# Ledger of designs, part 97: designed miniproteins, single chains, continued (5)

Each design is a single chain, and the fold is of that chain. pLDDT is the mean over its residues in the fold that is shown.

## One batch from the design tools (miniprotein)

Design m19362
Fold by ESMFold2-Fast:
Structure m19362 (fold): chain A 79 residues (1-79)
Amino acid sequence: SPVSLEEMKKILAEQVAELEKLIAENKAQLKPSDPKAKEELLKQIEEGKPIDSDLFEKLSLPEQAEIGRLAAEKAMEKG
């Protein structure tokens, strides 16, 4: 494989750190998520489908971090 599991874990950790930074910077501007967008994204992750970016952007920043982490974890489990 051109990318090791260790390298993927490092990339995931770096992305999580950047998302946490964005959450901290925008905490006062967080808005409630679209519950249907979150439900559809969770279904896409469970079914192994690619994440819909338009639905992803409808989520709050902490929910975007959660969904991104779950998608990355499922991708690693499937590989």
Scores: mean pLDDT 75

Design m19363
Fold by ESMFold2-Fast:
Structure m19363 (fold): chain A 73 residues (1-73)
Amino acid sequence: LEEEAREAIRRLRELMEELESPEAISRMVGLILRVVAALEDVRFGDMSEEEARREIEEAVEEAERLRREELAA
């Protein structure tokens, strides 16, 4: 899970470099924080590892969509 979260954060940061608007960048930062929150929730016993993997996967999917929409104008 920690490695998967680290990989997701790296991917989100890469996608963020493709964004030009401050609003899109701010939303991407929110998605990075969502990944961190999922990892923390598992660590504190508030979320299952499987649920956290789904949250991380959804955050990456949303980030890919955000980048696509931003670049499409």
Scores: mean pLDDT 79

Design m19364
Fold by ESMFold2-Fast:
Structure m19364 (fold): chain A 91 residues (1-91)
Amino acid sequence: PPSPRALELEIENALLAMEISVTKLMIERSDDPETLEEAIKRLREVEERAREVARRAREAGDERTAEEAEELAREARELREEAEKKLKEAK
């Protein structure tokens, strides 16, 4: 069976993926500057957390979980850049 640490990191990746999905809906459904600023803040936090999961997974020798976390960090960054562009256009 997976180690408790491996399961913890997999759960964190799942939670990060859900947070990205919710934040994506906020960006797609809102032109409100305050909502976009909140989305940008959340995505910065998601990117940082995903990078930390990737570091911990690599230290544990779990390359699959590390790669999944790095993909989540990239998705969060790209979505943040889209939100920042939308915010600039709204102002």
Scores: mean pLDDT 85

Design m19365
Fold by ESMFold2-Fast:
Structure m19365 (fold): chain A 69 residues (1-69)
Amino acid sequence: MSEEERKKEGEAAIKAARELVENADSLTPSQLVAAYILAIAAQSFGLTDEANEIIDELRKKAEEIEKKK
């Protein structure tokens, strides 16, 4: 996989995770986990800053849901 291909894969993963985050009010725990995995995959492809922003948002939302019940 070339650097260009890695960036495309990472951007696709970020886009998919962002679409899930935009519907955060209706996300199930399984969907939150899926978005988190997509963000980690993007981080592995070199989109660390974008992935970290998404991971932080999803983690906070998941923690709040777990903490509430």
Scores: mean pLDDT 73

Design m19366
Fold by ESMFold2-Fast:
Structure m19366 (fold): chain A 63 residues (1-63)
Amino acid sequence: STVTSEDIRGLVDLAESTVSSLSGVDIGMLVNAAHIAEQLGDLELAERARRVAEEARKYLDSL
């Protein structure tokens, strides 16, 4: 795979710091990132990505 766990961690770290500003497209990318992290065996990173995506969705639903 051309995508690494390090690449996904960078994406998740950035998203977590800007969770209240994430769009539906960003949430979709986080869900995909979680799936890729799980495929790479990084279950903790996958769970973190899903958590950030869910939190961002709740912010969008509250606006």
Scores: mean pLDDT 82

Design m19367
Fold by ESMFold2-Fast:
Order: sequence, then C-alpha cells, then structure tokens
Structure m19367 (fold): chain A 111 residues (1-111)
Amino acid sequence: MEPLLEVTTDLNDPEVNEAVGELFDILRRAREAGLPDEFFRAKLTITSPEEARSAVEAARRVADILLRYKRGEITLDQAIEELRRMLAETTHPAAKALLQSAIDALEKEKK
C-alpha cells in the first residue's frame, strides 16, 4: 500500500528517524482502528528533533480525538474545537500540518 503520510527530512539524526517510525506506526494503528486515510494525508518536512517529537505528539492526539469522535464519545463540533485549540497552541509546522489535515477532513463531514 502507498504511504498516506509523506515525511521529508535533511537530518541524519537517530532521534528524527525514530520519531518518523513512530509517526507511521501511529498511522497504521489508526487505520487498523478504522479511521479514514484522509485524516492523515499530509506532507511533512522535519527540520529538528523537537519538530519530530511535536509531530509525533500531534499525531497521537489527533488519533485519540478522531477515535473518540468515531465512538460517539464526543460530537463532530467538539472534535473540531479540540483540534483547533491544539493548532493555536502549536508552533511547529509539521504538527500544524497534521492538525490542519484532521480539521479539514472533519469539516468535510459537516457538509
């Protein structure tokens, strides 16, 4: 299967490589849990270990929010609000791209 998430890095850093592996593992688990692929269809550029860790944390929280929404534990509007709050608090571009992708996908369900 083609990867839904594309990650580019110019860093030859073991911490960045480990974080990229964690991103793909989070995506695989989210897919196995039945989340639509479109929520994770993003292109990320990772320029530091801090950005890589921020992207991993954002991906984990996105997956949690989307799973809670899918289970009916929170409403569509609550899921969008929580993701928008996280986006406002996030400074790293890769994490912002993941959060925005999830928001855009949820807003399409509202139409």
Scores: mean pLDDT 76

Design m19368
Fold by ESMFold2-Fast:
Structure m19368 (fold): chain A 95 residues (1-95)
Amino acid sequence: MSVDELVEEFERITDELISRSTNPRVRSLAEDLRRLVRELGRLARETGDDTLAREIENSTRRLRYSMTLSEDDQYRVLRGDIGNLRTLIEGHRQL
């Protein structure tokens, strides 16, 4: 799967999450995560680093898993993923 296809799949699932959630905090975190995944996709394209592409796939799986949880648990999972992706992006920017 291309990086563009991985980002597109993440976007599709994010739209599904936003359409199902009435919680503005969860929707806000989903939008933050979308921005981070777009940035990760950009870095993956620029660097050719397959680990970044795999992390987009992992984030997509975590997003799907979060949709099976209570809103409080979903919030916790999304916050954790945001922290993980921010750390990964910052690490690559300092190389």
Scores: mean pLDDT 84

Design m19369
Fold by ESMFold2-Fast:
Structure m19369 (fold): chain A 89 residues (1-89)
Amino acid sequence: SKSLLAKIREKVTELTKDLSEAQQEEALDVVRYAVQWASETLKANGSLSKEDIEEIVKRTHEMALQLTGDKELADKIGEIVREEFEEYA
């Protein structure tokens, strides 16, 4: 949902505020994909299970690492996504 995206976006913006504009945009792109995957799962299944969240978190972490090359940043983005989606489930 838009409110969930807004919450995750706010946390990731704070996390990346001292990083380059390129790294900030990469991190926000990862968040957008994570929310899209959650939306697609909700549309298909009507709910978001813990197993669905774990799969989305894994995909989010892998994409963040691939795009940013920063393992610490990827780990933190994955944690933010997990926390927010677990509150939703």
Scores: mean pLDDT 83

Design m19370
Fold by ESMFold2-Fast:
Structure m19370 (fold): chain A 73 residues (1-73)
Amino acid sequence: SMTVGELDVSDPRLRELVRAQVEVGVDYLRFLSDGTPSGSPQLFKVESLEQAEEIVDQVLRDRERGVSIPGTL
């Protein structure tokens, strides 16, 4: 069965939480914000720890620029 790690983008420990999710072997990451729609959230497939850290870097840059995390309905 597939597993999803859900993470709040406003959490100050986002990098540590992502690393923990990758270490427990989640298949996908989902980033949550006030603008994230319910029902069809954007999922990021975990290919490696390094790729997951790159995703975190992008999420943090988007947060700094005030960009909403995209989702689908």
Scores: mean pLDDT 71

Design m19371
Fold by ESMFold2-Fast:
Structure m19371 (fold): chain A 89 residues (1-89)
Amino acid sequence: SRLRKAEELLEKVRNNELTMEEAEEIFKLAGAELPEDADLSSPKTRLELEIAIGVVQIKEAVELTVEAIKAGKRTTEERVAFAREKERK
């Protein structure tokens, strides 16, 4: 799922293991483009990557919440359980 991929990429950013190709992927998933002068060793670029990953996580959470509501889930607990089951498939 996009959410799981975003979590994996976030760990790579924090561990200084992210590749330029993965950085381009996360910006595209967030609906943006990686800056032409991006330097993955730069604290500014790393912050922008963490923000982009956060945007992807929010987008996915909103979509999963909408699907859960349409499936008749009314409580936060039911919606979280529904989202987790969708992520496993």
Scores: mean pLDDT 75

Design m19372
Fold by ESMFold2-Fast:
Structure m19372 (fold): chain A 60 residues (1-60)
Amino acid sequence: SAARREAALAAVLAAASDLRAKLSTEQLHEIADEVARRARDEADLVPLARELVRKAQAET
């Protein structure tokens, strides 16, 4: 859903800012799509966003 994807993107942007991750806009959107796809509940969005942002940052 559009609402889920928007919430996922917000969570990813917040996680990237908090973790000072240097990721491109394209990478942030790809991570947001993955978070939206994997999340079972709204409560999953923030933990998944943080985990995937950390993982992406470690791979760069």
Scores: mean pLDDT 83

Design m19373
Fold by ESMFold2-Fast:
Structure m19373 (fold): chain A 93 residues (1-93)
Amino acid sequence: MKEIEMLEKALKGEPLENPVTLSDEEEKKFRYLMLALSAASVGILPSKEMIKRVAKEIKESEKAAGAFAEVVYLQQTPSLKKLAKEVIEELKK
C-alpha cells in the first residue's frame, strides 16, 4: 500500500519526493487527520476510535497520507511518530 510506504519513509526521517500541502477545503474533508495531527503536535495521542477514522481518510486519499507523512517527517516528535505507527497498524488490517 503506497500510503503505508509514505508513512514508513517519514518515520525513518526520509523525505517525500513531492511534499503535499492541503487546501482549506481538503483540511475540512480530512477533519479527523487534522484533529489527530493537532493533538499529536502538542504531545497528546488520539483515541483508538480517532486513529481508525484517520486510517479511513488515508485509505480514501493518497493526498491525506502525503500530508500526514510530511508533518511526521518535518517534526519527528515522539507523539507524531507514535501516531504514524498506530495508523500504519490500522492500515494493515
Scores: mean pLDDT 82

Design m19374
Fold by ESMFold2-Fast:
Structure m19374 (fold): chain A 87 residues (1-87)
Amino acid sequence: MEKLKKLLEELGYKIIAEVKLESLEEAEKVAKELEDKPYGLVVVLDDKTQKLNEEETLEAIKKLIEENKKAGRPPEAIIIDANKVPP
């Protein structure tokens, strides 16, 4: 989490919201709804993200951020934490 926030800030993104969800299904639904908004980036942190190498996750996010900046999207990010998902 903290490394992701620092990466976003270093790349000029403003974290406008942190959403902590208890259900992965709700997290994915909210993320899709936010993707329809004129935001620059929506990041969902879930069990799949925890199983991946953190460095690879950060690299993928960095590429997405650069593409969004080139497309003229606002430098605003929303982070959704879904790690506390019941089975």
Scores: mean pLDDT 65

Design m19375
Fold by ESMFold2-Fast:
Structure m19375 (fold): chain A 67 residues (1-67)
Amino acid sequence: SMSLAEALERAGLSLEYEEKLREVLAKIPLGHVVYDEVRLAIAEALGLPESYVNQVAGAAIEYALSR
Protein backbone atom coordinates (compact mmCIF):
# COMPACT_ATOMS: atom_id res chain seq x y z
CA SER A 1 0.00 0.00 0.00
CA MET A 2 1.13 3.57 -0.71
CA SER A 3 2.10 5.90 2.14
CA LEU A 4 1.02 9.55 2.23
CA ALA A 5 4.67 10.59 1.72
CA GLU A 6 4.87 8.40 -1.42
CA ALA A 7 1.62 9.91 -2.76
CA LEU A 8 2.97 13.44 -2.25
CA GLU A 9 6.30 12.58 -3.93
CA ARG A 10 4.48 11.03 -6.92
CA ALA A 11 2.37 14.21 -7.26
CA GLY A 12 5.52 16.38 -7.06
CA LEU A 13 4.30 18.11 -3.89
CA SER A 14 6.26 19.21 -0.80
CA LEU A 15 6.44 16.71 2.08
CA GLU A 16 5.68 19.71 4.35
CA TYR A 17 2.00 18.94 3.63
CA GLU A 18 2.21 15.39 5.08
CA GLU A 19 1.32 16.25 8.71
CA LYS A 20 -1.47 18.69 7.81
CA LEU A 21 -3.01 16.31 5.25
CA ARG A 22 -2.85 13.42 7.74
CA GLU A 23 -4.84 15.53 10.24
CA VAL A 24 -7.41 16.59 7.60
CA LEU A 25 -7.84 13.03 6.25
CA ALA A 26 -8.35 11.67 9.79
CA LYS A 27 -11.51 13.84 9.99
CA ILE A 28 -12.92 12.59 6.65
CA PRO A 29 -14.69 9.18 6.48
CA LEU A 30 -12.68 7.56 3.67
CA GLY A 31 -15.09 4.65 2.99
CA HIS A 32 -16.46 6.77 0.13
CA VAL A 33 -13.95 9.29 -1.20
CA VAL A 34 -15.83 12.24 -2.72
CA TYR A 35 -13.43 14.51 -4.60
CA ASP A 36 -15.30 17.80 -4.03
CA GLU A 37 -15.78 17.18 -0.27
CA VAL A 38 -12.09 16.26 0.17
CA ARG A 39 -10.99 19.26 -1.92
CA LEU A 40 -13.14 21.70 0.09
CA ALA A 41 -11.93 20.29 3.43
CA ILE A 42 -8.29 20.62 2.34
CA ALA A 43 -8.83 24.15 0.94
CA GLU A 44 -10.39 25.28 4.24
CA ALA A 45 -7.71 23.60 6.40
CA LEU A 46 -4.68 24.83 4.40
CA GLY A 47 -5.97 28.25 3.31
CA LEU A 48 -4.56 27.76 -0.19
CA PRO A 49 -5.85 28.94 -3.61
CA GLU A 50 -8.18 26.45 -5.36
CA SER A 51 -5.70 25.89 -8.23
CA TYR A 52 -3.02 24.71 -5.77
CA VAL A 53 -5.54 22.79 -3.65
CA ASN A 54 -6.47 20.70 -6.71
CA GLN A 55 -2.90 19.30 -6.75
CA VAL A 56 -2.91 18.65 -2.98
CA ALA A 57 -6.36 17.02 -3.10
CA GLY A 58 -5.17 14.73 -5.90
CA ALA A 59 -2.31 13.44 -3.74
CA ALA A 60 -4.65 12.94 -0.77
CA ILE A 61 -7.16 11.02 -2.91
CA GLU A 62 -4.41 8.73 -4.28
CA TYR A 63 -3.34 8.02 -0.68
CA ALA A 64 -6.95 7.37 0.42
CA LEU A 65 -7.56 4.97 -2.50
CA SER A 66 -4.31 3.06 -1.77
CA ARG A 67 -5.38 2.31 1.83
Scores: mean pLDDT 67

Design m19376
Fold by ESMFold2-Fast:
Structure m19376 (fold): chain A 62 residues (1-62)
Amino acid sequence: ELEKKARTYEVMAKASRDTAQWLEEKAEADPETADHYRRGAEQSRKNAEIAEKKAKEYKEKL
């Protein structure tokens, strides 16, 4: 079912968002380390965004 696929992507998005948020916090703590952590956060955020878009698309196709 499309709804099940949407849920799967939602779970993936949440996991990636959690990781990205943690990395963002690390970047804010130290300017020198910010660039390194920011890159990691951006990658995780991208994964979360892609998963969220997929979830939305499947929900719309219900």
Scores: mean pLDDT 79

Design m19377
Fold by ESMFold2-Fast:
Structure m19377 (fold): chain A 63 residues (1-63)
Amino acid sequence: SMLERLRRLREEREQRKAEIRERLDRQLAYLDQLLEQGADPAVIFTARSIWLAGADFELELIK
């Protein structure tokens, strides 16, 4: 039915959003580890900003 189709699309959308958030969490954890190991904070914070903006952009594209 149309309702079942809409539910599947919603579930697929929610899964895609979860995958983006999970990837971002792993990326940010990796950056935090690099920072603790003595990486340049300016480089790490720049990368963090880029990855956050990228994730936000991807989430905005999911409809």
Scores: mean pLDDT 86

Design m19378
Fold by ESMFold2-Fast:
Structure m19378 (fold): chain A 59 residues (1-59)
Amino acid sequence: MEKEEIERLEKTVEKSIENIKKNRPSHWTDEIVEGIQEGLKLLLEGVLKAIELSKKGEI
């Protein structure tokens, strides 16, 4: 169950990154796009860490 949920979250983040790359507003610089992509990646990592810590009883 958890592997399937993690896989879905990863796919959602990947799709969001691809959508931002393809449909970015013309006034956004590459740095803005990269910043958003890294932000989404960090959010995913944060959620995965929270799940991991919850399992270890550290939350």
Scores: mean pLDDT 72

Design m19379
Fold by ESMFold2-Fast:
Structure m19379 (fold): chain A 77 residues (1-77)
Amino acid sequence: TAERAVKALEEYGERAAARSEKAEEVRRLFRQAADAVRAGDLDGAQTLLGEAGKLAGPVVEPEVVAAWTALSELHDA
């Protein structure tokens, strides 16, 4: 469900922020991605997650990949 994907993105965003030197910016991008999911904009959410990965680099890759997986599961449902 969209609510599950939103919750997952918020949780992954907090984990990614904890590991990143750009903590507040990473958290903001994951929150914006969650808002995009609530609006039905899955492409926008995926773009915002990609921006977070580019900003923070490999240290947040596991959370970005997990978030993309949650979006893919939502899109296929």
Scores: mean pLDDT 81

Design m19380
Fold by ESMFold2-Fast:
Structure m19380 (fold): chain A 96 residues (1-96)
Amino acid sequence: SMELEKLKEKIKKLKPKADEIFKEKLLSGDEEFREAYFELAEAVLSLDKKAFLAAIERLKSLIDDPVVLELLDLYEEIANKFGIEEVKKLFVETFV
């Protein structure tokens, strides 16, 4: 899908800066942020769309950075329009 590829391209552009912000938050000792981030990761690995959307909403409440918020909105859009498996592919590609 051309729409899916455009959304993936936007995520790839935002991800380096968003990943730095996530790393800083995880290293800061923010336990609530850490729990929300792990809930997101577990939902992606389990292909649990409902848990994924709940974790996205929780993360949006804990961070106000516009780059991170845009990234989370794009993940939500991909999960809703194309399914959680497409989100998992994007998550896996970032660790290698």
Scores: mean pLDDT 85

Design m19381
Fold by ESMFold2-Fast:
Structure m19381 (fold): chain A 96 residues (1-96)
Amino acid sequence: SAEEEEFQERLRELEEELKRLIAEKAPMSEIKKVLVEILELVLDYGKKHLNISEEMEKAMEKVIEHIRNLDDSLSFEEALQSFEEFARKLGEELLK
C-alpha cells in the first residue's frame, strides 16, 4: 500500500541518518532524537495498520520514554548498556 511504502521509505531515511550520526560520533542528544523518531514512527504505524496489542503499545511507549530520559553525557556504548538492562527488566515484567 502507499502508506506501507511511505512508512518504509521514512524508516530507511531515519535508519541511514542514525548510522551516519553513530559513525560521526555525534552527541547523544542528536542520536536520541533520531531514535525516538524511529520508534514513534514504528509505534504509529503499528497502532494504525498492524492492530498491535495494548501491552505492546505500552511497552513501546516505555522504551521511547527510557530513550528520552538517557543522560546526554553518556557514550553510545554506555547508552546501549543502559538500554540492555532496561530491556531485560521490561521483558521480565511482560513475561509475568
Scores: mean pLDDT 82

Design m19382
Fold by ESMFold2-Fast:
Structure m19382 (fold): chain A 62 residues (1-62)
Amino acid sequence: MKAAILEQKKALWEELVKISKEIEAMMAKAATADAADIARMQELVDKGTAITKEMVALDKEL
């Protein structure tokens, strides 16, 4: 097994979980969201998508 790839995948998964929780918390406050909150959520979605693509690429290397 390639331990370095597994460690990197774990770090990416932990970051993705943090992003998902932050998006979920922001969605729960959607009624009070302003333009800055919407922009922050969009940034988190884009970052989560990038991490997901990186994890898929790592899975293909395993």
Scores: mean pLDDT 78

Design m19383
Fold by ESMFold2-Fast:
Structure m19383 (fold): chain A 68 residues (1-68)
Amino acid sequence: SMALELERRRLGREIADELLESLLEAFRENRENLNPSQLALARSVEEAARQAEELRRAEEERARRLAE
């Protein structure tokens, strides 16, 4: 049951990631058509995604250094 539960949580995360990627792509493709509130939302989501990527890279770098 634990393995099945972990698989369901993984699938949920994958769906969430795909939706986020679709949203970011929609923001990029429609940037010229966004109103001010939509543009602010797009920038907020893009900034959050950038910060998450930076944190991930920092964790990878730390792991690399510890492996040395």
Scores: mean pLDDT 74

Design m19384
Fold by ESMFold2-Fast:
Structure m19384 (fold): chain A 100 residues (1-100)
Amino acid sequence: SVDELIKEIEEETEKVIEEIKKASEEEKDLLAKKWMQFVQEKALQLIDNKASPEDLEKFKKTIKESAERIASLLSPETKEEVLNATEVLIEKLDEEIKKL
């Protein structure tokens, strides 16, 4: 369900935030990219399972909020990469909503 995917993203986001707080700058970049990969994989699962427009909107809100939380802990360069990658994913989800 979308609620299960949202919970998985929230749990992974909390885990990554705690790891970032203890990480070197190089490790922070790697952790942020790993988090982005995780979120992208969950988004693809939701699309493949033919989620409703309402479910996709709820998922979009969760990834935006989670990305902002992680980005707040990163250097300006890595922050821009995370936020830009998140916007690309949001655009892809919007295209899927438009098809429904």
Scores: mean pLDDT 85

Design m19385
Fold by ESMFold2-Fast:
Structure m19385 (fold): chain A 92 residues (1-92)
Amino acid sequence: KEIEEKKKELEEKYKKAQEQYDALLAGLKALGRSVTDDERVAQLAADLLTEAGNSLLELAKLSKDEKESKEYEKKGQEYLAQAQAILDAYAA
């Protein structure tokens, strides 16, 4: 029961971060801009992806189902890789 409550909190945190990132991308696309056009935008995008990724990695640790745990780990690592790619692209 307590693990299920914690999982729900982490799922909501992940979904909120994903929604904010998707909204940021939609806004930038409407303006003809990229996440790497401005340092603050690149950092905000990376921060949102990092929050989503870390929340998924925590969900993986709380999952009793090995398949579910592996899916959360994979998604979490993908989000963290995307965050790093944005920062690397901005630095280039």
Scores: mean pLDDT 83

Design m19386
Fold by ESMFold2-Fast:
Structure m19386 (fold): chain A 95 residues (1-95)
Amino acid sequence: SVEEDFELLKEYLYNLVDSVSKIDPKVGEELKKRLDKLIERFKKLSDESQEKALIEFSRALMELMMWGSGDPVELLKELIERFEEILEKVEKEEK
């Protein structure tokens, strides 16, 4: 389900935040705050928009896991930036 897939994605991303925070605590805290905002924005979407966003998030995650940075700090930055772009697009299409 959308809710189950989103919870798994959240778990993965927060685990990555924990890893980044051990390398660079300042960057980890900044990225955690951005991730927290992404989650709140996602929760405010309609069910249809949540499903659309989650499909795009899953695609972005797969692409960045295959072709993104091997550095976990850069990988998390790229993931969050990509997810922010997806949410902005989905939010505009919902209006």
Scores: mean pLDDT 84

Design m19387
Fold by ESMFold2-Fast:
Structure m19387 (fold): chain A 55 residues (1-55)
Amino acid sequence: SEEEEALIEIAKLAYEENKDSVSLEDFLKKIEEQMKEAGYSKEVIEKVLKAVKEV
């Protein structure tokens, strides 16, 4: 969906901008927690996390 694609692009961009100061593992945990608090489904969260891992 367009919403999922937007979330993936935002997360990838945020990781690329911060990858020199934050580990991938810590970044993924932070994004997962923030998305859970925002009410996103587990399936959407997993898709975003998987996409970020491929950056």
Scores: mean pLDDT 80

Design m19388
Fold by ESMFold2-Fast:
Structure m19388 (fold): chain A 81 residues (1-81)
Amino acid sequence: ATEAIRDELLAARPEVERVLATESNPDVRKLAELALRVIEAAEAGRVEEGIREAELELLDAIAAKTGDEAGAAAHRAALEA
């Protein structure tokens, strides 16, 4: 399960790095940066932590864009419970 996800993430690294090298759209770059952080966490054996950290950062980005800071805070609290 976790090992299979890790292997898929590691295989995706060259594609994510290519997107970061060529992409100028800030929203797409933000998603690629989050993906790279998850891949780096997988390489360190911290897949679950990396996914959680990326989810929290994505929620923060959505809250900043939509103004739903209270919703993002409630979701974060649920993840940490």
Scores: mean pLDDT 73

Design m19389
Fold by ESMFold2-Fast:
Structure m19389 (fold): chain A 99 residues (1-99)
Amino acid sequence: MSVRERFETLLRLFASLLNVPESEVEKALEEFESGKFRLTNLDLTKPIPELTPVEAALLAFGLYEGHNYSVEEIVELFRNVLSPEMLEALRIALEKWAE
């Protein structure tokens, strides 16, 4: 699979658990393909910003694919930034995706 197809699979799994609209998923995939997706406002030295489902999926994808983080390491990193509902959805999506 291409990098885009791998991100799409993770994003769609996560989005399905949180009832994210298809239009939001499609827009995120367009922005990913065009290179417009930038996490330039995520400053990890400050209080962790509230992440959208799309931003959480993109960060998790980058950590897993680009930096060889495990699913457990990613879930632990997001423990204090995501709501319990989003954190559980992210864990389930990553476990299914990373099989």
Scores: mean pLDDT 73

Design m19390
Fold by ESMFold2-Fast:
Structure m19390 (fold): chain A 63 residues (1-63)
Amino acid sequence: GRLTFVATKDYTAKSPDELDLKKGQEIVGEVVGIDKENKTVTVKLADGSEKLIPGHAVKVKAA
C-alpha cells in the first residue's frame, strides 16, 4: 500500500538520494526500506524513483 507522509518541518536534502521537504508538504509513496541506524525511510514515488526521507522530519498521514 501507498502511504502519505506529511513533513513536520523544513528539511534540505544532503545528497541526491534524499528528498527536500517543506513543512506541510505531502509525499505519497510506497515504503520500500527503513534504515534504523540513519533513521531514514526509503520511499518509492509515483514516477518509480526511490528517495530517502528523514524519519524525524515526517509523519504518516492517517487514512
Scores: mean pLDDT 77

Design m19391
Fold by ESMFold2-Fast:
Structure m19391 (fold): chain A 82 residues (1-82)
Amino acid sequence: GPAAGFGYTLKLTVEENKDDNVSELGKKEAIEGAKEELSKEKDKNEIQKGIEYVEEALKVAKGKGLIELAKEIKKLLEEHLK
């Protein structure tokens, strides 16, 4: 689903670019995109899968911008589980 797909894409991006930083504009655009995809997701199991992928991304992320982006997306996913 959209939430799991977004989390998986973030994990792949971080694994390929773990030392890169995300620009503030890129971070804002990614967060807004995540919010839009989450508005379409109704399955909490898919949101949970998204959280798991973001947690795996956080284990390998080294750039400050990537770490901050992944943490903010994880927070958005966790809020949508409520």
Scores: mean pLDDT 71

Design m19392
Fold by ESMFold2-Fast:
Structure m19392 (fold): chain A 90 residues (1-90)
Amino acid sequence: NKKKIVNLYLEAIEAYAKGDKEAAVKKFLEIRDLLLETGDYHSLASSLIIPGLIKKEKISLSELFDEVTTLLKIYKLSDEKLELLKKKYL
């Protein structure tokens, strides 16, 4: 479900923004499992590396917002929560 993946992505970004790296990693692993189950291999590659990048502090909030913006374009969706989270944390 594309909307569930987007919602998990936004929840993961907010957890990361609040300093909860463990919760952020857990949510990205849930995204990976959903993408694997649904056969969405275009999005799967990014989801495989993001948990490692969070653990090593090699990814910024800005980069994560860019990733979810790209995902929304691929899915042909919009999400008002994305702009609200950008305003709050960037």
Scores: mean pLDDT 76

Design m19393
Fold by ESMFold2-Fast:
Structure m19393 (fold): chain A 86 residues (1-86)
Amino acid sequence: MAEEKVRELEAAIEALASPDDQVVIEATIRIIELADELSKDPAERERVIALLRRGIDAGQRAPVSDITRGVVVTALSSTLTAVESK
């Protein structure tokens, strides 16, 4: 069951609302790790894609520096493309 990892992924996406660049960077790394692990199961891919799209939207609105926001959005968009290509 992927439910625990899905909850961790949702929590990491929520952490993108932090005004702390370091917290947002760490959350982004965690999202990438969890998305890669969950997307190994074909049954979870649609859910992971939906969560990554939510993460990209949250990253675009992250209350951090423009540079950090750009890095977050780029990293999550690349992760989304990788999951969609499976």
Scores: mean pLDDT 84

Design m19394
Fold by ESMFold2-Fast:
Structure m19394 (fold): chain A 65 residues (1-65)
Amino acid sequence: LSKEAEEVARESLPYALTGDRSKMAASMTGAIIRATVETGKPVPVKDVEEALGKLVKEKTGEDIL
């Protein structure tokens, strides 16, 4: 899990917590594109999903993904 994937996951956390998967996916996609352009490195969706799942579990005590 890269720090970039964790940052993208953190940005998408509010949408994940509301249970709006469509907005969560859109937020993740936009943040991944932004991070990839800014860092010049690809940010794998699976890494972001794993980081997001861990953040949600820490916050709610359950997995949302």
Scores: mean pLDDT 72

Design m19395
Fold by ESMFold2-Fast:
Structure m19395 (fold): chain A 98 residues (1-98)
Amino acid sequence: SLKLTVKQTKVDGKWTVTITATNNGANTYKVTLVNLKTGETLGSVTVAAGGSNTITVTDIEVGTTLKITVTDLATGASKSITFVITEEDQEIESTFTF
């Protein structure tokens, strides 16, 4: 399984999102972050078995929807969640099981 923590906070007056991925499974996962308003890929990291990795993006516009996709690199199976940027600090956790 892969655990995602998605945190929105202000840093230097700008909305910042930090995605922390922790891999408690045996396979390597890829985490990809897309801004659905622009279609831009904002970041992508791989998370080895037993490892963790982080994507940080700053200066994100309120009302932006972010798509976070987790891909199991052994199988090609993928799952995604969405996260909407608001005018408030937010934190969510999600666990992906394949």
Scores: mean pLDDT 88

Design m19396
Fold by ESMFold2-Fast:
Structure m19396 (fold): chain A 93 residues (1-93)
Amino acid sequence: MEELAKKFLQLAVKVAKKAEEKGENELADKVYEAAEKVRELLKNKAPKEEILKAVDELYKITKEALKKVLSEEEYKKVSAEMEKVKKEFEAAL
């Protein structure tokens, strides 16, 4: 569970860094902010429903960043990996 959460957050942060490199600073900031919220909820042992909602919000903004900064082929690959990790993390909660 903790390893899956860490993997999901690391994927989101990697995407945010690529967005910054492409000049999408505002979008990168939104991803960092959403990732921080997920970290805070996990640290504070928040209710499962609140964690799931924060994970969904992080996933949505991260996919938006991916679509802007990656090629179509890379977007499909990273999006599929992120969706798989998200499902595994949510199932482990």
Scores: mean pLDDT 81

